# Ledger of designs, part 30: designed miniproteins, single chains, continued (3)

Each design is a single chain, and the fold is of that chain. pLDDT is the mean over its residues in the fold that is shown.

## One batch from the design tools (miniprotein)

Design m9027
Fold by ESMFold2-Fast:
Structure m9027 (fold): chain A 90 residues (1-90)
Amino acid sequence: VEEALRYLREAKRALERHDYETALEYLEKALQSILENLDKLTPEQLEQLRRELEQVIDLLQSLRSEIPQEVYNKLMGILSSMLFLLDRKL
């Protein structure tokens, strides 16, 4: 969980810097980490990931007018995929 949380926080920092390529790379790493560890996550770890993910989504939505639509769609797509996986497990 620590690795996925770290990647989500790094993605958040990249979004704040308008470095969308780096943000996408960290989100892809977070998704991969979640997929590899999904069955081993505790309810507390799932809730921590969900809260961090929601913070990244909130930040991305606040930046919507500043991000090209195609880039926004890619970022939201991977975030939605992660949220779906966590929701299915909870």
Scores: mean pLDDT 82

Design m9028
Fold by ESMFold2-Fast:
Structure m9028 (fold): chain A 62 residues (1-62)
Amino acid sequence: SALEDQIDEAVAKLADAMDKLSEEQREKIRKEMNENGEKISELSPEEQIKEAEKLAKKAEEM
């Protein structure tokens, strides 16, 4: 579905952003993501997109 595609795209964008970070910065984002990862997967699809986009933006700004 279009919504599933949006979730997948947001998650992929987050992963790409993290891969471009230094190891120290990546660990910081990874810790935040892992602690909230279970919550993200259990959120509504729209909330999952928002959280993934928020983390991706944070990673890109680092």
Scores: mean pLDDT 71

Design m9029
Fold by ESMFold2-Fast:
Structure m9029 (fold): chain A 113 residues (1-113)
Amino acid sequence: MKIKLSEELKKKIKELRDLINSVPDEEFRKLALEAIKAIEEGDFEKALELIRELAKKYYKDPSYHGLIVGLAEILLSLKEEKVIEGLEKIADELPEDSELKKAIENLIEEAKK
């Protein structure tokens, strides 16, 4: 680990990892687990790139929205300025009527408070 995570954040990561491992889509599991690893290693640029791939591939399926939002929330909890900018760019690439776009935008608004 390149960064020291709080015990509360480690618990949230474990819960999210357990949920991801229950997903039947192999590509989703691989990308989402790689995103968690990038977060744990402090590689925020790689984590944002992986979340972007997940959002662009899975934005039409609401069953994946909670997991993608969970990854974004964990990233935002690390309070890195680059994360907010990266998530704004991801949201901008999603269709205007996307539920996932609105969920990411809501997370960003809460993080800016």
Scores: mean pLDDT 81

Design m9030
Fold by ESMFold2-Fast:
Structure m9030 (fold): chain A 76 residues (1-76)
Amino acid sequence: SNKERLEAGATLGIVQMAVSVLRRSGVWDDVPADARARLEALIDEAQRLVDDPNASPEEQLAAAEAAQRVLDEMLA
């Protein structure tokens, strides 16, 4: 649905903003390289699905939520 597409875009935007803040503060460089690579790969996949008109809204939201979950685990 349009609601799920909007939620996916909003969720991904929040994750990207959080990573931008971490990069600007220098904290990102203190994160283990494998954890950074994992999160970056999930963000790239979520962006690909959000930008894909053939992806289902459910796939878009699931990918965005997966990126958010890994970010939350990284910051815990």
Scores: mean pLDDT 87

Design m9031
Fold by ESMFold2-Fast:
Structure m9031 (fold): chain A 77 residues (1-77)
Amino acid sequence: MELLEKIREITEELIEAAEKGDYRKIQSLQFELMKLLKKMGKIDLAKEFINQVSEAVEKGDLDKIREIAEKLLKELE
């Protein structure tokens, strides 16, 4: 499914942005992933994802953002 492939692609971009410390890109990708997850009907997952990433950003925890994104990729299998 094209939508699932797009979510995977953007989630991988989020991992790269976290590794680079690119907060601007993290915020952009975070919002786009939330929209795509909602389009899949995974509204609760979208809410949990956005909240977890937002908290990690506030704490400056880039490693946590990467971990959250890696877990999302596994859940989408």
Scores: mean pLDDT 82

Design m9032
Fold by ESMFold2-Fast:
Structure m9032 (fold): chain A 117 residues (1-117)
Amino acid sequence: DDYLQALIDEARRAFGATHVAEAVSADGKRVIVLSDAGEETARKLAEYLASLGVDGILAVSRDGAAVFTRDGPLTKEQARKLAEVLRELGLEKVADNLIASADATGQAGAVLEPPPP
């Protein structure tokens, strides 16, 4: 899909992601994950987000995450569940930043912040 490839290329330019994974939920929602943390990490995150019914793009670096959804930002509960998966994959700083964002705003999305010094 030319449109999907264009989004992947743009996200790679923005986030420096080297690996791409896709998953589709039972209700037809599509999730695309871009990650510098490896192919298996991208795949597991895509499958997990699809299981939550998310439709959108997640870009993950070792130091941060950005979530773009068509349905709006992740709920606090979805962010907490995603953070557990991120910790299991060795992305503890990303998980902590996601939870901190969700706890501050009640929602999580589009935060690519370097970790505080």
Scores: mean pLDDT 66

Design m9033
Fold by ESMFold2-Fast:
Structure m9033 (fold): chain A 74 residues (1-74)
Amino acid sequence: RRDLLEAALEGAIEAIDKGDGEKAKEALLRAFELAGVRSPEVEELIEQAREAVEKGDKEKGKELARKAVELALE
């Protein structure tokens, strides 16, 4: 579970660095689905990360993505 979510975070960060918030969201949501994570708070953080990237704030997007993974790991 943890390794899966951390790998997804790495993929999401790569997508964020390329300015692709939608790809980052897809990577995180897929990994959370496979890990059995069902949390509205995690989904909200993923959406906020996508919005930050779409607004050009890649650093904020990465911070929010990390928070989503941390919350998912409990």
Scores: mean pLDDT 79

Design m9034
Fold by ESMFold2-Fast:
Structure m9034 (fold): chain A 82 residues (1-82)
Amino acid sequence: GPALEIAREVAEEYADETSDEAELAAMRRLAERLEAAGYTELAALAREAVRAREAALANPSDENKQRALEALGALQAAILAA
């Protein structure tokens, strides 16, 4: 759907970047584009995924890594359902 197209475009925009900073920038960009398109709940999930990833980068515990993966998974599932 249109939300998946937005996610694809953001992924293409950041395809050549592999740094943690660039990955976080891509996730924030995804949240901004989803919000602008009216996908307010998807934008909230994207911001949650950003927070979880920032926590994992600051303290790379198994718990923080698992929370980051779960937040990303929830976002991906919601985008596919939209």
Scores: mean pLDDT 86

Design m9035
Fold by ESMFold2-Fast:
Structure m9035 (fold): chain A 69 residues (1-69)
Amino acid sequence: AEALAERLFARGVEDAKLRGKEPDLERAREQARGTATGEIPKYFDPVAKEVGEKLREIGEEVDKELAAR
């Protein structure tokens, strides 16, 4: 579940890069959250919860990184 959340975030970063844009960590975070919500149905609640919690942690790390710059 945590590895899946990290892969979704990385996919968001790569998608932005492929569109000829500088990697936007905040946008990648939002794309990962949206993708997880769509791809992980609620009937797999334990996995959805773990992915959601990991994506929240990634978002907090991104916020800290951006604040430190």
Scores: mean pLDDT 61

Design m9036
Fold by ESMFold2-Fast:
Structure m9036 (fold): chain A 79 residues (1-79)
Amino acid sequence: SAADEALAQLQALVDRFKQELAAAKTEDERMAVVNTYLQQMQALVRDLLARQGPLTPEQQAQVLALEQEMTAVVREARA
């Protein structure tokens, strides 16, 4: 389904974010990766909402879990 595809894309985005953040050598490079992937995640979530309308509670929980995972990685990168 479109929702399953979007959730798979969000998971792949988080996985790529972690890989690129680990490969970044400078603070400026790390911040560029953070900013780029946060924008991409926001765009994917907005597209999902626009296409599917209101998410089910289960779908909302899955999106929130991925957002929390990315936020935790961002906090660690800033610390």
Scores: mean pLDDT 80

Design m9037
Fold by ESMFold2-Fast:
Structure m9037 (fold): chain A 85 residues (1-85)
Amino acid sequence: SDELYEAEREYLKLVREFLRLYEEGMKTLSPEKREKLDELGLEGGKILIDYLNARRYYSDEQVLEFLKEKTERVRELIEQLRELL
């Protein structure tokens, strides 16, 4: 559906930004900040794995509901990464 397509496009755009910021943090952050970077990376990675599993095993409607919730969480993770950098 168009709604699912737009939701996935938005989510994947945010995933690309998250990965860009995470990679920057891996190269630049002090050891003290690295622990927080690792926490954010683990949470973002889990959401991505859960998304890939949802796409494989669940209906389009279930994937859309997943994306409605988890897209907001990825935006929060991106803001935390920006504050950390």
Scores: mean pLDDT 88

Design m9038
Fold by ESMFold2-Fast:
Structure m9038 (fold): chain A 74 residues (1-74)
Amino acid sequence: SDLQQAQQQLKQASELLRQGLEAAGDDPEALAEVERASDLVSQGVQAMQQGQYGEAARLFSQATRLAQRMLERL
């Protein structure tokens, strides 16, 4: 279901954000990317609250990609 997909994507995004924040340390460029990914997660959570699970899943997926790319550069 769309809700289950959104929940799984949120879990993945949250875990990668946690790893990204830990890995970023005091790097201002990495911290800026973590902030952008965090904003996408916030937008996705708001979409979930409105029942827009497909949109939420897309936003969480975007946050995951951004966090992964940041971690690859560290």
Scores: mean pLDDT 86

Design m9039
Fold by ESMFold2-Fast:
Structure m9039 (fold): chain A 86 residues (1-86)
Amino acid sequence: SEEAERRLRAVRAWLDEMEATAKELTPIFKATRELVEQIEKLREKGMKEAADELVREFFAVMDAPLTPEERLKRLNELIEKAKELL
């Protein structure tokens, strides 16, 4: 059936899109983990207010309508800010 073949191609296209999305999110997860580690170090240093501000900025980045590339850039900027405070 030509209709069944069209539906199978649509399923394949969806799978390829989901795999591409997962690949784009991997750097964001790694950057988020690094940011969390830097925030924990700030808290250990007694810089609780600075750590709490970085947590708020993180959620603002995640809630913003950004592309994955723009989100990664913003997360890396927060990591650098955290490192400068340590």
Scores: mean pLDDT 84

Design m9040
Fold by ESMFold2-Fast:
Structure m9040 (fold): chain A 67 residues (1-67)
Amino acid sequence: MRKLVEELEAALKAGDTGAESRVLAEIIRTATPEEAAKYSPELARLIEGARAARATGAGGGLFYVEK
């Protein structure tokens, strides 16, 4: 988790939108909201929102979890 957060911060600082999108997607996919909250409250909220969207199948083109 720490390395992904550091990569995200570096990408944001450098304006590398490709790296930013890739790292953010990995964080949302693999990290828990509790773990993310230790680094950024905004990341924790994004993960919670993405998980809620996946659970309901609402609005996550990257997350095909509806059954």
Scores: mean pLDDT 68

Design m9041
Fold by ESMFold2-Fast:
Structure m9041 (fold): chain A 64 residues (1-64)
Amino acid sequence: SVKEKALKAIELMVERGEISEELAQALKTVIEKSDDESVKIFLEGLLKTLSPELQEEIRKLFEE
């Protein structure tokens, strides 16, 4: 579930143009190979580099 939400978040970042498709593929590979706790820490760091609007949208994904 955490990994699935993280993958959806990465896809959203590409769709909004905040990261490249090449970077997204690398990030998806890291997420798929990591445990849930590592994914959470990684995603929190990544979110800090994004626009406030996208940060809010991604937070809503994890509130479900």
Scores: mean pLDDT 78

Design m9042
Fold by ESMFold2-Fast:
Structure m9042 (fold): chain A 104 residues (1-104)
Amino acid sequence: SEKEKLKKVIEEIEKLLEEAGYDVELFRKAVKSALEVLGDSFETLALVIVKLLADGHLDKETALKMLEIILEAEDSETLKEVIKAVKEERYDEAMEILFKELGI
């Protein structure tokens, strides 16, 4: 199911963050809040990652690894455009792409 795929992707990302020395609890709380408000989607998960990156809670290399995990689970043109924007350090544009996709 899509919900089961999303759960597995979140678990893989949490493991990556723990291994990289980041605050997994901060990420977990942000993800839970976002999914509750915006719905259970890979785009919601990507938005949390880009926002944490933009706010300085995450480095670009780690954020890109997390976004690539999502892309591997769901091949999406929106996610490819987000990854391109993040690579070019256009974080505001990456967030706007996701806001548009989420209808917010």
Scores: mean pLDDT 88

Design m9043
Fold by ESMFold2-Fast:
Structure m9043 (fold): chain A 100 residues (1-100)
Amino acid sequence: NLEEEKKSLEFMAEMLQYMIKRGEELDKEAEKILKTKGVKQARKMYAEAIGVLKYGPGYGKVFREKYSSLSLSTLKKQYKKVLDKMKSEYDTLTKQAKSL
């Protein structure tokens, strides 16, 4: 059913937009934490942001542990790549929904 497919694409786009916004909020908080609590805590927050962007809310803690050993610069680069990919996927989904 084309209407159900369109609604599914719109829902996925809305969820991606929400995850992008939450990831960007975590990035801003990580910069604040870097200044107040230091690099170790900032790394954990960037790792959480990557987890949220890739897998959604609630998965950040798991990925915080996986990525917390990486340097801050490496985490920032990975975060940027994931964010750019999600923004591209959002654009694709919104175009597909409009074509239905």
Scores: mean pLDDT 78

Design m9044
Fold by ESMFold2-Fast:
Structure m9044 (fold): chain A 76 residues (1-76)
Amino acid sequence: MRRRLIITVEDPSKIGEIIEEIKKLAEEEGLKLVSAHPYGENKIVVDVEGSEEKIERFVERVKELPGVKSVEVLEP
């Protein structure tokens, strides 16, 4: 399964740090990180691929990251 996440950050200067944390979380959950890149001034677009259960755990962990304001999961 593949999911796209739109992550809104509280501080645009932290986007790079948050992307690196997202990469670590994807690796820890055993997900394929297809892409992770800045979008606009305060958003990150993330495409991940793996089992539904692993993606759900990943999304919850991303929501708990310091500096993450919100996470939107796009349906396929």
Scores: mean pLDDT 84

Design m9045
Fold by ESMFold2-Fast:
Structure m9045 (fold): chain A 75 residues (1-75)
Amino acid sequence: SEERERLLTEAQRNVDAAIGLLYQKGYYDLAQQVQQAFDSGDVDQIDQLRQQAIQLGYDDVAAQLQRARDALAKL
């Protein structure tokens, strides 16, 4: 559906933003885990990675992952 395509596009933008922030911070392995979770549609894994970002003190990354999770959960 058109709505599904919009939600997937929104989730992709938020995931790409989170990955960019993680690369800039030097967290390459975590960035790859975010990409893999998104590619597999694993909403629970995205939320786990969001919690890990919070523990690292990266509220900017956590906010992007929260938005991605919320968009995917509406599918």
Scores: mean pLDDT 88

Design m9046
Fold by ESMFold2-Fast:
Structure m9046 (fold): chain A 71 residues (1-71)
Amino acid sequence: SREDIAKAVRKLVDEIQEKLDRGITVSDEEVRERVREIARKHGLSREEERQLTDSLIRHARNLQEDYERRQ
């Protein structure tokens, strides 16, 4: 369901935040692989997968830049 997708996305966002907080680098490829797993399990269309991937990569980049600026 879309609710299950939203929960999976929230879990991934929380994981990205936790890794960056601990100084662990999150790559674009790691985000792509994680979104692909969500898409595979929950039956996302190609367009939904692409939009989600782009959104989460942008989010991870913004968070990583914020952490780097505070160091």
Scores: mean pLDDT 82

Design m9047
Fold by ESMFold2-Fast:
Structure m9047 (fold): chain A 94 residues (1-94)
Amino acid sequence: MEELERQIVEAHAELVKAIQEKNAEGALKALKRLLELAEQLLKAGDYEGALHVADLVIHQAKVLKKLFPEYAKELEELIKRAEELRREARAKLA
């Protein structure tokens, strides 16, 4: 699991850099990578990790909708997928 943790840190750093550079495409790519990593955590049985990363994706996507309103539809799709993942992770922890 150290490799997944490292990839999450890298993807989050890429997201922050893309936001600072006003690179909407880079920010979306990094956010999608974070969601894919959250899905991998869920499959690996790290339900708390999956929940945490899904929450991060939801929060950051909402921020990106304000910064890049032209990408609102794609960001809303990512929020919906992250909310579904969050529900699955919570169900496994219940």
Scores: mean pLDDT 86

Design m9048
Fold by ESMFold2-Fast:
Structure m9048 (fold): chain A 100 residues (1-100)
Amino acid sequence: DEKKAAAEASKAFEAVAKALEEIPSAKKAAELFRKAAESKSIEEMLELAKKAAEEASVEELEKAIEALGKVAGKSGLEGGEVLAEIARIFREEKLKKLEE
């Protein structure tokens, strides 16, 4: 059910944006995650999530992963795949920043 997967992704991005919006250096990343939450397609959501992760620092990505984990703990099976893909994007971007 793609509609439920998109709704779970939207909720996850909203939680991530809220976690980051209290950090002044994360404002741009938080705004991009908010746009991802408001997007109507999973493809657009994932593209915005990748762009937001590129703007975030390692510490901000760790907060994003923590916020995502809290949403995943409340998510049903239908959200699992898209939330795993979002977590993958965050982990890959964090690893890239740590390797540089």
Scores: mean pLDDT 79

Design m9049
Fold by ESMFold2-Fast:
Structure m9049 (fold): chain A 73 residues (1-73)
Amino acid sequence: SALEEIEKLLKELSEETAEWSEEEVLEFNEEVRILVEAMEATKPLVEELRDAPVEEAQKKVAEAIKKRIEELR
């Protein structure tokens, strides 16, 4: 089941990150937070690109996310 696969991935991730320093964990969490905030900021653009070709929409969204990440720094 999907839940069993998720549990396995979480165990593997927990083992991989067990040796990470507290500083590395904090830095990773901050980068994830910036990414999530940038993605949330681009939601209106995703709605505008609903009828656009998938490749074009993906490129424009990716560029917008990159720009927002730079603005949030």
Scores: mean pLDDT 68

Design m9050
Fold by ESMFold2-Fast:
Structure m9050 (fold): chain A 69 residues (1-69)
Amino acid sequence: PQPTEQELAQARQRLAAYLVQTTGLPQATADKFAQKFLVDLAKEPGPLQKAADILGVSVEHLKRLLALL
C-alpha cells in the first residue's frame, strides 16, 4: 500500500503515544517531540529499523512516509 498523509499523521500519533507511555510526558509535549523526531529522521535518517518497529511498518514504508514531509 502507498503511504498517505493520513498514515504520516497516524505515525506521529503512535510515536507520541509511545512517548507518553514510556516517559510520562504530557500529550502536547509528546506530540511536539514526535513531530520533531519524524522531521529530523527525514533529514538525517538514523535508526530506521527501530523507528519502523515502533510504528509497526517496514523500513521501506517508513522511508516513503518520511518522503511526505
Scores: mean pLDDT 74

Design m9051
Fold by ESMFold2-Fast:
Structure m9051 (fold): chain A 64 residues (1-64)
Amino acid sequence: LDEAARRAARLAKELIRQGMPPSVALDTASERVARETGEDYTEVAEAARRILIEEGVLPAPAPA
């Protein structure tokens, strides 16, 4: 899962660089990586989202 999440985060950053909206980039990257690795899409997407938040690419979720 960790490797898949990091791969999805890297792909999402590349898609954002190409002009894709962050939410669409995360969804697209997570779907591709989940299919390639056999990991669950939801788990990959949530883990990749956390990585992108830590890196400052996505905003932190609202409290509560």
Scores: mean pLDDT 76

Design m9052
Fold by ESMFold2-Fast:
Structure m9052 (fold): chain A 97 residues (1-97)
Amino acid sequence: SALEALRAGDFERAVALLRQTIDDLKRALKAAKKAGASKEALDKLEEAIRHTRLALRAAEQGDGEEAIRHVEEAERLASEAGRLLSDEVKDAMTAAV
């Protein structure tokens, strides 16, 4: 993971993994928008992307502490968005029955 690479001081690997994470989160955001996800879930995904971009900038500059802080915040936001998306799927399934 990007967090493990940052903790190991492997900034080149962390940068590569953070770029991949941004692409993965952008795909998740596009899918969530298409699925009609709540504004709260979409806002959290967009904020997770923003923090991942800040982590990428910090990692490119060798600032491991700043990069780790932003990755941890991005992971928290992405986890909260995932929970909301899971709850929305459960609600949709219940409404369909």
Scores: mean pLDDT 83

Design m9053
Fold by ESMFold2-Fast:
Structure m9053 (fold): chain A 51 residues (1-51)
Amino acid sequence: MSHGERLRRARDEAGVSQATLARMLGISVGTLSRIETDRPVSPELAARLPA
C-alpha cells in the first residue's frame, strides 16, 4: 500500500476522524485528505511524515 493508504487505514482502525488527526498533526483537514489520497503536498510537510 502507498503511504497515504497506510495512514488512512491506521486512522480508520484507531477510530480517529480526519479532523482529529489533522489537529494532532497541526495541519488542515484538506491537507490530510491530500496526503491520504497520495496527492502532492509541500516538501516541508512531506518531510514531517514517516517515509
Scores: mean pLDDT 71

Design m9054
Fold by ESMFold2-Fast:
Structure m9054 (fold): chain A 82 residues (1-82)
Amino acid sequence: MKIKLVSEKFIEHLKLYNIEVKEELTVDELVEALVKFLESLGVKLSPEQRKKLKRLLEEISKKKDSITEEEIQKIIEEVTAK
């Protein structure tokens, strides 16, 4: 299952942290990119938080074929809460 990132700015921002992603990527590839991005910011996700991140991204990919930077930020906030 593939999802499209609707922000060239976000893709370029990830490159500044040595994380390269394509505009169209799998949910698993997006999970790994976000995990690496958060780790570069000093935020380490638990295995349970990684599973929650994957589930939330899969639910978005089932409802629509694209994701915005704002939606990614909201998911990160929800996953890192508590």
Scores: mean pLDDT 76

Design m9055
Fold by ESMFold2-Fast:
Structure m9055 (fold): chain A 61 residues (1-61)
Amino acid sequence: MEIPPEYIPELYELVKDESEFHRLFLAVAIATGAPVSLELVKRVLGEKIAEKLKEKVKKLE
């Protein structure tokens, strides 16, 4: 599942308190305009962050 751009601020909110590499990954993805999938979020940022983001996406569908 690809994460819509409107959820990028939510993803940033979930990672801002994590290590700096998580924030750098998100910043690079935004800057390059690369599509961000839920699977990529899970692998790079961790399952906890991916599940929180998934719940927000489900709530707004």
Scores: mean pLDDT 65

Design m9056
Fold by ESMFold2-Fast:
Formats: structure tokens, C-alpha cells, sequence
Structure m9056 (fold): chain A 87 residues (1-87)
């Protein structure tokens, strides 16, 4: 079993990478790759079903719409969940 510390570290790394890609206006495909990797991390560490479902929903919405807003909402989800795990 992975520790909460490893989960937090992985989520914070993904969040920083996603924030950088958004600032650099990276291609949607690169942003989606980071989001998909973060979803896989959440699943591997058995995050709450609601968190995983919301993360997957936002990833699908970005694919459908191409709107940065969905990626920004995903970023906030990762930050919020990492903070909850840390508390």
C-alpha cells in the first residue's frame, strides 16, 4: 500500500506540472496526458469514489470542449484533495 505522503507528493507534482502547462498554453493533448496520469494516481491510491469520478469527468470535458476552465477546475481538485489528505 502506498503511503498518504507519497500520494500527496504525486498529486502536488501533477498539480505543479498542470499549472506550468496552462501558463505556457501547452497543447490540450499534453494537458490531458497529465490529467490522465493524475487520475491513475488517484485510482492506485484508492481515493474516494467522488474524487475519482469528478477528476474523470473534468478530463472528459476538456477532451470535448478544449476549454482551459476544465483543466483549472481539475488543478483545484488536486490541490484540495492533497490538502485534505495532509490534514
Amino acid sequence: SSSDEELIKALEAAAKELERLLKEKAPVSHIQTVMQRAVAILKEHKAPEEVIEEAERLTRELERTGKDEDARRFLELLKKYAEEVRK
Scores: mean pLDDT 85

Design m9057
Fold by ESMFold2-Fast:
Structure m9057 (fold): chain A 76 residues (1-76)
Amino acid sequence: SSSEVVKLALELGRELARAAKENPALEPYVREFEKAVLAGDIERALAIAEAALPLLDPATRERVEALLRQMREAAE
């Protein structure tokens, strides 16, 4: 559902924003992710989050990967 996609996108954005406080290299990914979500471009949002995965610590990466899977399922 649209509401579920929005909820998951906000959770994912929160994880990326938190990670960016520890790794400033993630700041451009957070900005581009927020732009994609605001534009309703879920495909682009997912691609940006996937590109950010190598820059995340293992615990955050696991949570982001789970959220990405849930967003793909909700976007169907």
Scores: mean pLDDT 85

Design m9058
Fold by ESMFold2-Fast:
Structure m9058 (fold): chain A 72 residues (1-72)
Amino acid sequence: SLKERILELIRNRDFAGLEALWAEHKAYMEANPDDEVGYRQVQVAVAEAALEAGLELPPSVLASVEKAKAEL
């Protein structure tokens, strides 16, 4: 899954791979601006991977992620 791919890159400290993956998804979102579901899926995957990697997220970000999950 996208979450597992991001989590593996974080755990391996593959920052170049993370930048490449983010650029790939940014290009997809720019090409598909009406794909709100795809945008929410990326946001949820990134946040969940960060949490599983032990990164702290602000409460506002956690609330946004839960809202995005409810809207999927």
Scores: mean pLDDT 72

Design m9059
Fold by ESMFold2-Fast:
Structure m9059 (fold): chain A 85 residues (1-85)
Amino acid sequence: SEVQRALDMLEALRDAVQSMIAAGASVTEIKAVALGGVDVMIRHARDPRVRELFRELKAKIEKATSAQEILDAVDEAIAKLRALA
């Protein structure tokens, strides 16, 4: 399903963010990679609910001032997307 593919994409993004944190990447670097990933997700979304969820995630990442806030935003998006399945 599209929801399952979207979950797989968000879980891959979460793994990438955690790997960058472990590698000592800056908030700016993590933010750039996360925003790039979410833009790809928005482009591939066909379900309006999934697309809106990704746009909300993008807005939260844009406002994030720490790596933890980026990770929390991704985790919130995963939880909301699971509720749609």
Scores: mean pLDDT 87

Design m9060
Fold by ESMFold2-Fast:
Structure m9060 (fold): chain A 69 residues (1-69)
Amino acid sequence: SAEALAGGLIYELLKGKELPEEVLEKYVQALREIGEERALAMVRQLASLLDLPEERIEALERKVRELLE
């Protein structure tokens, strides 16, 4: 599902892993399918589950917004 792919990308971005361009494109397409509002909600939901500091949440939200442009 698009939600599963989007969640996977958010998790990989959190881990700081560099993804091949072709793989990244599929994940970005999934983010576009669910939309920015839902993608940012998933970032906050994942952050809540992982007890992430606000600084990391803000950095991840910014990166997700950049990928959606």
Scores: mean pLDDT 78

Design m9061
Fold by ESMFold2-Fast:
Structure m9061 (fold): chain A 98 residues (1-98)
Amino acid sequence: MDELRQKERELGIKFAGTGILAVGVMEEARRRGDEESLRKAEELAREIREVGRRVDEAQQLYNEGRMSQQDYLQFLEEAIKRLDELTKQLEEVGRKAL
């Protein structure tokens, strides 16, 4: 339970950081009139939202006893890994917009 809460906190911190980065990249792309970078950042922002939706579903299944703690922990770890991948892609888009 404590380890589960720690993973949920880690995921929350990464969601906040990735979300802030996505907003920054989109704002910079708009400022420069870079429609391609803006579109890519918007696509990545949609992927971030989909990760959040999947996490909410997994949390609900776990709370209902329909998912084991081990499966839920694995899901959180994969979600964290996916957010790290999305962050790297956003950094690449932002680098091209600069």
Scores: mean pLDDT 84

